# Designed miniproteins, single chains, continued (3): the designs that were tried, part 82

Each design is a single chain, and the fold is of that chain. pLDDT is the mean over its residues in the fold that is shown.

## One batch from the design tools (miniprotein)

Design m10831
Fold by ESMFold2-Fast:
Structure m10831 (fold): chain A 58 residues (1-58)
Amino acid sequence: DKEGLEKIIDNTRGFGSRGVRTALEYALKQGITDPDEILKLVPPHLQEYLRSLLEEYL
């Protein structure tokens, strides 16, 4: 869901989240909406945080 990804980008807070925002922006531009594929765009230590956001917004 592209709208969900846009909402996550808008609501992602600055410090420590830049990598997540960059990955979500890349996914949106490439049309990647599969949560598992998006999770692979970030380091393991950010994957739990990103998974929580994807589960809320999709």
Scores: mean pLDDT 71

Design m10832
Fold by ESMFold2-Fast:
Structure m10832 (fold): chain A 91 residues (1-91)
Amino acid sequence: MEEIVRRVEEELRRAKEYAREAYEAAKKGDVEKAKEYLKKALEAVARAAEAAAPLTDEAEREELARRLEPLAREAEEAFKKAIEALKEAEA
């Protein structure tokens, strides 16, 4: 459990950071760089899901979700902002 939590946390932190970089690039009008960072952020989310895949027990999955919910919410908000900024930059 603990090792899986650390791996998921690491990948969620990477996803948040890449989404933040994508937002900054989009705000500067660098659409290509924003897309590159969003791709890296999505790849980090995929790796977080893969790290959690061995957890087949529902109680362990609930505990993982409970412990990482604040970070997951921060990553989700960073993605929403980056996607919105990218759409505005492409308009």
Scores: mean pLDDT 83

Design m10833
Fold by ESMFold2-Fast:
Structure m10833 (fold): chain A 88 residues (1-88)
Amino acid sequence: EGEELIKKGRELVEIGQRLIDLVLENGLNSGSHSVEEIKKAVEEANELAKEILGLPEVDPTDALAVLELGRKLIEKGEELIKKGKELL
């Protein structure tokens, strides 16, 4: 049902945006986020990326790779929302 795709898409967008926010805020204000906080967010995103997108695991210490993962999750999430809306 389209509602399920919209919900899944929103979850992907939310996680992707959180990855981008965490990395950018930590880069702008060094030490504003702990390494553990960033690692936890990346681990959640890696599980979703593997299950939904078939993408390889991203290193949580690689800020550029984490940003790219966040952008890919947002892109896929928006795609799912659009498809779900078409089914409604």
Scores: mean pLDDT 76

Design m10834
Fold by ESMFold2-Fast:
Structure m10834 (fold): chain A 89 residues (1-89)
Amino acid sequence: MLREARERARKKRIELLKERGYSEEEAKKILEEREEELRKEVRETYGFSDEEVERLLEISAYANLLMEEGRVDEAQELARERVAELLAE
């Protein structure tokens, strides 16, 4: 499920970027760069462990899955609460 959720989240973000006028190739490049920057920033800025980074990415993937199902408010709530928990630790 995790890889499938990640791939669905990526596909959904690509569709959203295409809605904003980006090409599919540009959207993929933006997402790849953003994900790589996020991994580095999260680890370096917040001092997250590898486990915490993985949990953050899992939360992100699940939140995007909820968005795909039209449960946008629940996705935002989940991301906010879980990230806040990680930051508090």
Scores: mean pLDDT 68

Design m10835
Fold by ESMFold2-Fast:
Structure m10835 (fold): chain A 92 residues (1-92)
Amino acid sequence: DELEKAIEKVREEAKKLGDKVLQSLKDLNIDQDFLDQAKKIIDNLLKNIPALIEFWIKRGKSVEEAAELTLDIVESFLAMILSIAKIIARNK
């Protein structure tokens, strides 16, 4: 019960963060090919949330700690995508 609720909460928050990043990419007027690849990467990241939470639990973390660590990983990947997009936009 607690695990299922944590997975759903992390998925919802991660999706909101991903949508915000995709909007930032559109605002940067980034190439459509990059947008399509970014969407694919974000979709794959979201699909892996349950596996990431389970990974941390197997390493002795609580459900709450596992959720926080998984969200930190998601935020780091999204920040990397945005940083790469900004570099591309500046050198277009």
Scores: mean pLDDT 86

Design m10836
Fold by ESMFold2-Fast:
Structure m10836 (fold): chain A 71 residues (1-71)
Amino acid sequence: MEEIKKKRLKDLEDALKNFPVYHERLRARMIAQAKAEGRTDIPAVLAQADAISKRRKDNIEKEYKKIKEEL
């Protein structure tokens, strides 16, 4: 069980380290999709991308903390 928790912690650490790349890719993808759909409200699209990224990061950090405290 400890080995599974340690592997999960490493996966979460790697996800956090690569999070800036994920955030940039999400922003780029959402802007490209919005432009393809003829949307001009790019600031709103970016705000949505930032909100999605924040929720994902918060979830990863919460899981990491929980597992780390249980070790």
Scores: mean pLDDT 82

Design m10837
Fold by ESMFold2-Fast:
Structure m10837 (fold): chain A 74 residues (1-74)
Amino acid sequence: SSALQEDIDRGVALVAAAVLKVFTETLEDGKEFVDYLRKSGATDDEIIAEIEELYKQGKITEEQYQELVKRIEE
């Protein structure tokens, strides 16, 4: 992949993550959000911070938060 293609792929993933963050209502939405953040080049710590923010905003349950953290750490 060229540097330009990598930048495009990262940008597309970041936009997808931003949209999912607004509309996250289910565990599956949260999993997709994590996957797009990872594709955007986010670190595990950055992804965990983003899902912690979703939990604090009441967009995901404690059970969903724990499952998403486990997914990132495995």
Scores: mean pLDDT 74

Design m10838
Fold by ESMFold2-Fast:
Structure m10838 (fold): chain A 84 residues (1-84)
Amino acid sequence: MSEEEIRREIAESLVRMAAEIAAQEVLRGKMSPEEAAKFALEMAKKVAEENGVPVEEMIEVAIETLRPKSPEAAKILEELAKKE
């Protein structure tokens, strides 16, 4: 496995973890879908920058992670990503 592949796997894992936490907080009523979408977008951008991976790929990972537990947060994130 190359260093590039390792960085991508680390980045994807970090984004998935952040999005899963956000989705769970929405289910617990501790976070709105909009707050979860904004948090996931911010983490996707940060992780993409720090690991040198495409931000669009990290946003997609966040969207797919949010969708099963909070389809509304996933949709909001898709719309926020289009405005960037």
Scores: mean pLDDT 85

Design m10839
Fold by ESMFold2-Fast:
Structure m10839 (fold): chain A 99 residues (1-99)
Amino acid sequence: EPNSKEEIAKGVAETYALVKMAIKYNLKVVSSEESEEALKEAQEALKKGEEEFKKLLIKWLQEEAKLSEKEAEEIVEEALKKVEEAIKKLEEKYKEYLK
């Protein structure tokens, strides 16, 4: 029943964790040009503050997942509760690159 919203919230938490880690470890992520632009926009938003980053995530969820503003806000709030665990899982997965 909660699979779609839980999976989206998990994805949002993983995105938040990646952006936070990129800032913390000063990572230059070389992937696709589109991914680099999205990551840069996310890093700029988070540097302005958590509220600006939340607004960006809500906008992306509305545009990509066709969610209402209320549903997007609920998913982002749920994702924020999972971000610390997402960071820990990513640090374990990529620990050799974080030295």
Scores: mean pLDDT 70

Design m10840
Fold by ESMFold2-Fast:
Structure m10840 (fold): chain A 88 residues (1-88)
Amino acid sequence: MSPQQIFDQTRTNMDSSQDQIDTLSQQRQQAIQNGDYDSRRNYSTQMSSIVHDTSMQVQDTSQQLTPDQQAQLQSDYDRFMDRSTSNM
C-alpha cells in the first residue's frame, strides 16, 4: 500500500473505533441506570480494548507514513483519545 492509502485507512479505522466507543458508552450509561454492574464492566472492558487496538494500529502505521502524515495522524489520534477518555 502507498503511505497515503495507509494513512486514509488508519483514519477510517479510527473513525469507526470512535463510533463503536460512542455506542458502547451509551450502552454503559443505560446499564448504570438499570443497576446492571456486570454489563457496565463488560462495556468498559470492550471500550478499553478498542482504545488499545487503535493505539497499536496508530503506532504500527506511523512508521510507514511521511513526516507530514505522521503529524496529522498524531493530531487525529490525540482527538480520538480525548473523546474516548471522556466516554470512559
Scores: mean pLDDT 85

Design m10841
Fold by ESMFold2-Fast:
Structure m10841 (fold): chain A 92 residues (1-92)
Amino acid sequence: YEEKEKELLEFAREHAEEVAERLLEEAEAFLSLPEEERKELKEKAIEEARKSEKARRQLELVIKILEIALEAKPHPAIEELLKIFKEILEKA
C-alpha cells in the first residue's frame, strides 16, 4: 500500500493540472447533489473511516491528492471538497 500510495502521489504531481481538471469535474458533480444526499454521503464516509484503517488511509490519500490539485489549479469547488474531506477525517 505504501508503494502504491507513493506512486499515486508522484503521478498526481507529474500530472497535477490534468488531475485538477478531473477532480474539479467530480467536485462540481458532488456539490450539485441535494443537501440531504451530501449529508448522507458525508456521514457514511465518517462511519467507514471509523470502522476501517484502510478507509481512513484512502481518505488521507485523497486529501493529499486534492491538495496537489489545488496547488496546480486553485478552484472554489476543489477547495470546498478538500474542506469536506478534512472534516470527515477530523470526525472519524
Scores: mean pLDDT 80

Design m10842
Fold by ESMFold2-Fast:
Structure m10842 (fold): chain A 69 residues (1-69)
Amino acid sequence: SDLQQRRQVLQQAVRLMEELKSLPPSERQQALEKARQRFRELQQQLPQIHIDIEIDENGNPMLTIRGIA
């Protein structure tokens, strides 16, 4: 169902964020590009939402999710 698929995609997005968070700050910038590519692949499963990930100035990963209406 759409609900189950959304939950699965969001769980994968959270896991990617936690993977980035587990890395030393110096490695997070290098991993960010790979994480963004994985998020683009996740978006293919739910084209009605957009998922992105960024790293703030303190090295903390931040997840942005928005719907397309």
Scores: mean pLDDT 72

Design m10843
Fold by ESMFold2-Fast:
Structure m10843 (fold): chain A 94 residues (1-94)
Amino acid sequence: DPRALEVGRARRAAVEDPSAAAWAAYGARLGDLVELNVARYGPEEALQMLRDEAAMLRGLLAQTTDPAAQAQLQAILARVEEEIARLEAELANK
């Protein structure tokens, strides 16, 4: 799956060699990550995966000293938290 491959590459690049540009590239693909995980694993498993991702991103943010990279990580975290809230609301209505 080309979308899954691109998401995986962007995430790996940002984690292994963190920069504002690498985090921005991963953030731009976050919607694809959520959609693909829901499609493959279902919303409950996708929700758990997003919670794990948020925990990892918080840990990386605490270690990040570059202000531009901090801003991108904060933007990704806010978006992950919005997707978590959306999936929680969807599951509560089932």
Scores: mean pLDDT 84

Design m10844
Fold by ESMFold2-Fast:
Structure m10844 (fold): chain A 75 residues (1-75)
Amino acid sequence: MTEEEFEARVRRLISLAYRQAGLPPAESRAKADEALKDKEKVIELLNQLLTWARADPRWHPDLIAEIEEAIERLK
């Protein structure tokens, strides 16, 4: 995975976290772009998303693995 591919993945996951928090798609994308400027906030949001994904059996194991990999790489 390239650095650009990883950044795109993180942006997608953070946008998804904001959508799960009840924000509309456009606002979720805008907040994801802003959050990407703060590494600690990105890690916090990814951990929140991971908690939600693990609690809901409808979430694919591959998505859980993507979130875990993103958190590990950002440490």
Scores: mean pLDDT 80

Design m10845
Fold by ESMFold2-Fast:
Structure m10845 (fold): chain A 58 residues (1-58)
Amino acid sequence: SEAEFEAALAELVELAKTIPRYEVDAANRTLIDKETGKRSPLPTLTQALAALHELKKL
């Protein structure tokens, strides 16, 4: 599951590069909304997959 988490986080990092509004701080496992300044923690695979799913809807 650690490999699954790293894969999901890597996919989220790559996807965020294509969306100017968002940035992923992989070191701190945090999704940053540059528009609002909101920081959303990604401590587990569940949060990483949820963030990935939401960004794919854009």
Scores: mean pLDDT 81

Design m10846
Fold by ESMFold2-Fast:
Structure m10846 (fold): chain A 67 residues (1-67)
Amino acid sequence: TGNEAVEKLKPKAEKLSGKEANEELLREAMRLAGLDEEAIEALLAAWRNPTDEELRARALAALAAQL
């Protein structure tokens, strides 16, 4: 699952060791988990705008389609 993808990215995350690493690490973890670019962008848009219910619904729908 996504946790395994995150574990594979630990060496890279330690190397980046910055605030900017969080979004980049999350994007790569989602790619390693097998999500396509459309689902990744939808999830990141919802993550950046947590109060936007439309973006959240879109992200959840995209994730459900991948599972």
Scores: mean pLDDT 67

Design m10847
Fold by ESMFold2-Fast:
Structure m10847 (fold): chain A 69 residues (1-69)
Amino acid sequence: SLEDQLAAVDKRIADVRKEIEDLDSQLQEAKRAGSPQEVIDELEKRLADLGAELARLTAQRRELERQLA
């Protein structure tokens, strides 16, 4: 059902947001610790990829909400 799809998207959004928070914390710690630039670049890339996934999921959620309205 559309309701089941919405619930699945909401769960994935929550999971991705948690991953972003965890990775942002890791990035800030890596910067403070003076980690190699390659490590910082990889964390920033992973954050950018998750940000794109969050945007995709948010757009999907909006479409499902329109169909349920």
Scores: mean pLDDT 88

Design m10848
Fold by ESMFold2-Fast:
Structure m10848 (fold): chain A 81 residues (1-81)
Amino acid sequence: MKLREEGLLKEAEGALYIMAGTIYEKMGDLEGAIKYYEKAAEKFEEAARKYREAGDERGARIAEEHAKKAKEKAEKLKKEL
């Protein structure tokens, strides 16, 4: 229970970092956008670990997919620098 709640909190932190990254990207601050997308990926990976520890394999897979997409956003922007 507590581990799943920690997973949900890490997912929320990841989502907030995606929002920050999107704002920086729209402002043309690609370096700022990259940093926040990388932070989002880290939080989604932490969420996946917490979900897996809680026995929530579906939650873990969804969080891993969110982490992958955040990393892909950062890598795409790195190619534009």
Scores: mean pLDDT 87

Design m10849
Fold by ESMFold2-Fast:
Parts: C-alpha cells; sequence; structure tokens
Structure m10849 (fold): chain A 70 residues (1-70)
C-alpha cells in the first residue's frame, strides 16, 4: 500500500541520517588522531564519497520501491 511505501521511505531516510552521524563521528575521531595534512585531505574525500554513496542508495531504494508498487 501507499502507506507502507511512505513508512519504508521514512525508515530508510532515518537509517541514512543515523549512518551519516556515525561516519561524521568516525571522521572526527580519525582527524583527531592524524597529523599528516595529505592523509587528512584523503579522509575528508573518503567521508564525502561515502555520504554521496549513501544518498544515492537512498534515492535508488525510494525509486525502486515506487516502481515495485506499480
Amino acid sequence: SKEELEKRKKKLEETVAQSHARIDAWLAEQLAQTTDPALKASLRDIHAGVKAFLDTLLELSIKGGEEEAK
């Protein structure tokens, strides 16, 4: 049903938001332990890439659920 699709969407959005919070905390911990500027830059690039990937997975999951509901 449309209500079940909306519930799944909300849960996926909440799960992705929690994952973002975890990887933000991971980056903060890694940056606190790292003195090399080049490694800090690489860690930030990895962090940005992981966030972009999670957002893409969220978008694809929502679109996939909408296609399946047709």
Scores: mean pLDDT 83

Design m10850
Fold by ESMFold2-Fast:
Structure m10850 (fold): chain A 89 residues (1-89)
Amino acid sequence: MGREEAKRVGDALNEGVKWAKEEARKIAEENKDKSIKEVEEILKKAKPKVVKEVKERTEPVGMGYLTGLAAEQKFDEEKEKLVKELKEK
């Protein structure tokens, strides 16, 4: 309902999403010498840890659940993009 509150919530969500995307890219980059299947498995195993971290970062502001859901979806989207890029290389 509050405009300023909506902006602060949006900023927290954007920061959590950005961090989740950066973590997915870092994991893929560190494992670029692995096969595509191995990179996918590593990203799958890392997803719960990344989502948990985003939730913990946003818990104090009461947004952990929503930022966790957003981070999970964005992590999956970034994983698909990275897998496509690896296949095209």
Scores: mean pLDDT 74

Design m10851
Fold by ESMFold2-Fast:
Structure m10851 (fold): chain A 82 residues (1-82)
Amino acid sequence: DHEELVEETLKLLEEAVKILEVKPENLEDVERIKNYIVRNKLNLEQFLNLSDEVLAQLVTNPLFLAKLRHTLIALHRKKELE
């Protein structure tokens, strides 16, 4: 179910935000990412494969984006091993 995959992606994003203890200044970037995922009905694989041009429109801090992507990949791998 495509909507179920979108919901799972959002749950992984929320867990990543908790793990990274995202500061208030980066929460706006997180909200833009969440809105983009919902509007385009993206699963995690589709989100991780977005072009650098699209990602630059969602996130202004490239170091935060790199940490977020790394954390999401780690969480996804852990879930697949369960």
Scores: mean pLDDT 78

Design m10852
Fold by ESMFold2-Fast:
Structure m10852 (fold): chain A 96 residues (1-96)
Amino acid sequence: SEELRKLLESLVRNEQDRKFADAVLKMLSEIEEKLSPEHRERLNEIFIQVLEGGDVEEALSRVEELAKEAGMSPEDTRKLKLTIELIADRIARLKG
């Protein structure tokens, strides 16, 4: 998603942030290749919600629901949940 890429780019202030943003985009791309177009769109919506400062617990719940519907591996589900928590932590630190 163009919107998702732009929102991730807005978090980049140094080389470590760049590496993090690139790693997130790569992970999402790899997981999205395994998903239907409908599930890809929903995954992008969840990440946009987090990047816009939405409710993290709601986003984590939405990932669990998507994972069950899409037959997502436990490994990919854990990666998504961890990435959401890491994004939320970075946003909180940037605002504090």
Scores: mean pLDDT 85

Design m10853
Fold by ESMFold2-Fast:
Structure m10853 (fold): chain A 68 residues (1-68)
Amino acid sequence: MSEEEKADALFERYKARLDALDPADMAGWRAVETEFFEEVEKNLSPELIERVVRRYQAWVAERAARLA
């Protein structure tokens, strides 16, 4: 698996976990988000970390707009 594929796989895995949470479960969201950033920092290069973080931020903004 390439570093880029690994970055995509990490994002999709944690996105699925976050999407499965109750929208009101802020503590659960924080816990999963913390794990996500720890995994990203441990497994990816700085360039890919920035890419994944930007992708995550864009998705969170889209999700917030969708949930109103």
Scores: mean pLDDT 81

Design m10854
Fold by ESMFold2-Fast:
Structure m10854 (fold): chain A 84 residues (1-84)
Amino acid sequence: SQQELLDRAIAAASAAAKALKAGDIAAGLTHLNEALQYLSQLPESEYVRRAREALERAIQAAKAGDIAAALEHVELAGKYLLAE
């Protein structure tokens, strides 16, 4: 269901934040990409689009080693997904 995909995206984003806080950038990136994969299966709403954009920015920040910025973007994505 769409709710199951949304719940999986939220869980993946949460797992990404956990990994990034632990300094595991590789695991963080894996979970961010999992979250994007679940969101790609949902109908495009404003909140889904904004969450996707935030997760893409989180990936860019994490690749640059900016964990603080990556976490801010993940938290923002989570807020959009919870508002869906």
Scores: mean pLDDT 89

Design m10855
Fold by ESMFold2-Fast:
Structure m10855 (fold): chain A 93 residues (1-93)
Amino acid sequence: HMSQVQQLLDRAIQAAREGNADEAARYTREIVRLTTDPEQLKEALERVIEAAVEAGQLETARAVARAVLEESEDHSVILFAIGQLLRVIGLEL
């Protein structure tokens, strides 16, 4: 599973940088499903969101955060995703 998660993370980061919101969200949902440790999951998700933000792909960053909210049942991960979504919305205003 570790090799598969790393491949999905690399693909999610690439899609996020390119502004491919649908692909970034799809890979993000798979990462959420495969990652059982909430802290490792939050670190991986932060990397995807930061890649989108640094590339100016704010719509994609929001799509990634929203995908986490739709897929995760962990309260700490959900709160992290809400915080990231609000931060990205603030960058657009």
Scores: mean pLDDT 85

Design m10856
Fold by ESMFold2-Fast:
Structure m10856 (fold): chain A 85 residues (1-85)
Amino acid sequence: MEIVKETLEELEKLREEAKDHPVLQQAIDDVINKLKENPEDLRGIAMDLYAVANLARSLGLDEIAEKLQELADRVEKAYREKQAA
């Protein structure tokens, strides 16, 4: 699924941006692992991405938080479109 590949690529970039924040980097790694193990669980992945965005925001990393929120919104949209089909 294209959305899974795109999300993985963007998460790997965000992981590099979070290199000085090990707690956030670990949270991103957890989502990457979930995507690899259960790529069909788009709703669960979107919820995890919203949680990681909130973590980034709590750390003052607003730019990373915004990118994670945008990823979560895209994954949720893909889930909604799949459910409607």
Scores: mean pLDDT 84

Design m10857
Fold by ESMFold2-Fast:
Structure m10857 (fold): chain A 82 residues (1-82)
Amino acid sequence: SLAAAVQAQLEAQRELLEAAERAVETKDYEGFSKRIAELLKRLGISSPAPSPAELKENLEHIKEAIEEIKKLEEELRKKLEE
């Protein structure tokens, strides 16, 4: 069903964010690459995961993306607590 597909996508996005945050903290780009591959496979996406080297090169952009996502989550939380 569409609802099940949406739930699967939202859960994958959460898991991706958690994996990205962990990779930034631990610098485990190999683990991050493997986790992305597992998520893509679960979603049925026929695309290769970024290599550990590509993830390392894009570390600054990954950090910025995590910060923006956290800010949006905090803003949403504040609106719900109104």
Scores: mean pLDDT 73

Design m10858
Fold by ESMFold2-Fast:
Structure m10858 (fold): chain A 80 residues (1-80)
Amino acid sequence: MELKKKAEEYREKAKEAREKGDIRTARRYGMLAGILEARPKAMEIIREGEEKGEDPARVTARALRVIGDGMQRGLEYGAE
């Protein structure tokens, strides 16, 4: 999966930054990895919502929440 490969690349960059004590760079790459890891689930929520005929605004809100949760998780990859 393209997104998984890119997320793995960002995780590696976050790890390298942590090893050097560059917490700012580690948090940045961790956050990007978290966003990319959350994207498949967010797309699944959109697809399921379309299949069920749900309100697009509600579907979008749920997808964005998943992205936000992924971003927060990613920050932990480089946070002290």
Scores: mean pLDDT 80

Design m10859
Fold by ESMFold2-Fast:
Structure m10859 (fold): chain A 71 residues (1-71)
Amino acid sequence: SKKEEVEKLLEEAREALEAGDYVSALKHVYEAYKLEPKSKEVLEMAKEVARAAPSSSDARYLVEAAEKAIK
């Protein structure tokens, strides 16, 4: 199901964050966002990536997109 796929992608994103691989973390969150744009869990993980990599414009844009999709 989409829910199970999103959960797996967010797990992989967290593992990448813990490893300091912010590019991979963002990629996994973006894949989850494409499956479930209105997911609050996706938005929360996007915010964590943006916090860990504040210089990443891509992470910042993903947070903005996810916030807008939830509204």
Scores: mean pLDDT 85

Design m10860
Fold by ESMFold2-Fast:
Structure m10860 (fold): chain A 73 residues (1-73)
Amino acid sequence: ELPEEVKRGVAALVAGVGVALAKRGAGEEAVELARRAVERYGEAGKEAARELGEALEELGLPEAARRAREAAE
């Protein structure tokens, strides 16, 4: 339903903010952001949650990464 440009923008913004939160030790807030993105933006939110999950795993937060990916289901 959303244009692809908007979906890409939402995914980039959520991933960027989520990574910033996780770097500050707020991994749970990053996961909550992923869940809210899925609720608010549907498929665009799921894409954002997947991208955030990959970024969280790269930061060494495997449990937060798993929960973010679960939000994308």
Scores: mean pLDDT 77

Design m10861
Fold by ESMFold2-Fast:
Structure m10861 (fold): chain A 98 residues (1-98)
Amino acid sequence: DEEKLNEAIRLLAERGGELSDLSEADIEAWFNALKAIINGEKPEVLREYAEKSTDPLVKELLLGLAKAIEQDPSALEALRKELLELAESVAELEKKNL
């Protein structure tokens, strides 16, 4: 559910800034980087956000994810496939219930 995912990320942005001393901009950049990758953008986007980030943990996570996608591009296809299957299941459930 994209709506629940967006809400969870917003809550993480509000709470993450307090827990990690991360700026709102850094958390939003992380979210936008993940959305870009799921939408089929190149892993260079993750590296760009990593280079702009001042937090070493965020840098490590973004670089690690970029490397993982480069080594196994099917990880993007697997994520996309799971999201499509979930959306189809929800649509079918809505049709059956009302």
Scores: mean pLDDT 58

Design m10862
Fold by ESMFold2-Fast:
Order: sequence, then C-alpha cells, then structure tokens
Structure m10862 (fold): chain A 62 residues (1-62)
Amino acid sequence: MGIPREEARRLGIGDLPEAPEQNREAVYAGRVIRQIGDELEGTVAGVDEQLRLREELAERRR
C-alpha cells in the first residue's frame, strides 16, 4: 500500500526535502572514515620520510 502524501510531508521525505542534512549519522560516519584515511596517510608519510632520511644517511656514508 502507498503512503499518504500528508504523512510523507510531515514525516520522512516531506519534512526534510534537503538530502544533505537528512542523515547526520551518515555525515558523521563519512567524516570518521576520512579521519581514519588521513591518519593512515599520516602514518605512511611518516614511515616514508623516515626511510628517506635513512637513504640520505646511507648515501652520505657511501
């Protein structure tokens, strides 16, 4: 059975026609995922920088 237009407008779709702000939890989840990604990238960058420093030291030792 279909949903009455009045109910759809008062609740769910009708109440919030704006899709971006409808799911605050989804926005938070997306932000957390990005935060984790950035943290991983930071960690990888740190390791890569350490490896580069070691390479420079090895090159100087040569």
Scores: mean pLDDT 56

Design m10863
Fold by ESMFold2-Fast:
Structure m10863 (fold): chain A 75 residues (1-75)
Amino acid sequence: MEALLEQLKRDYEESVRRLRELGLEKAVEEAEEAVERGKRENKPLEGLLEGLMILGVGELEAAVKNTIEQNKSLE
């Protein structure tokens, strides 16, 4: 369990760095809220998993929106 938790923490930190570089601060804030909620409820693993999901969804949403905006800016 602990080894899995540490791996998820590393994955979470890498995702946060990537999303911050992309300017996806809102997704990072939502993910951080999920992680903190997990800590408060004594469910740190669930919080990290929820945070990772939020970051992943945020990245996908940004990619879709960027594609739409690029099409609009070219037209």
Scores: mean pLDDT 77

Design m10864
Fold by ESMFold2-Fast:
Structure m10864 (fold): chain A 77 residues (1-77)
Amino acid sequence: MEAVEAVLKVARENNLTASQLRDPSVREKIAEALKKVGITDPEEVDRVIDAFIRAMDRYGRTPTLEELEREVAEALA
């Protein structure tokens, strides 16, 4: 999923923690990355970010692409 790849790129480049994903300025950066891959709905953006926070809490680290894809798929179902 292009959305998942975009979020992971931002997280890796900025070494983001789960707590930082709750910061409005960090959410803006992720929203900009998601907008580039066609996700512009604020509710979908929030669901993707919340799925990422859950994955980070679940694994205690930055999730793999496959791990985050599963969490996002469940969140958007």
Scores: mean pLDDT 76

Design m10865
Fold by ESMFold2-Fast:
Structure m10865 (fold): chain A 65 residues (1-65)
Amino acid sequence: SSEEIAFLEKVKKNAEEMIKAYRDQAQKSRAQGDQVTAERLEAKIKALDEFIKKLEKQIEELKKK
C-alpha cells in the first residue's frame, strides 16, 4: 500500500541520516587519531548500506502490486 511504501521510505531516510552522522563522526575520530572508533563507524555504515538495499527491494516489490 502507499502507506507501507511511505513508512519504508521514512525508515530508509532515517538510515541515510544515520550514515551521514556516522561518516561525520568517523572523520572526526580519524582526525583525533582514534582509528578503532573510525573503523567501527565504517562497519556500521556498511551494515546500514546493506539494510537500505534490502529496503529498496521491498519498496520496489510493493510498487509492483
Scores: mean pLDDT 87

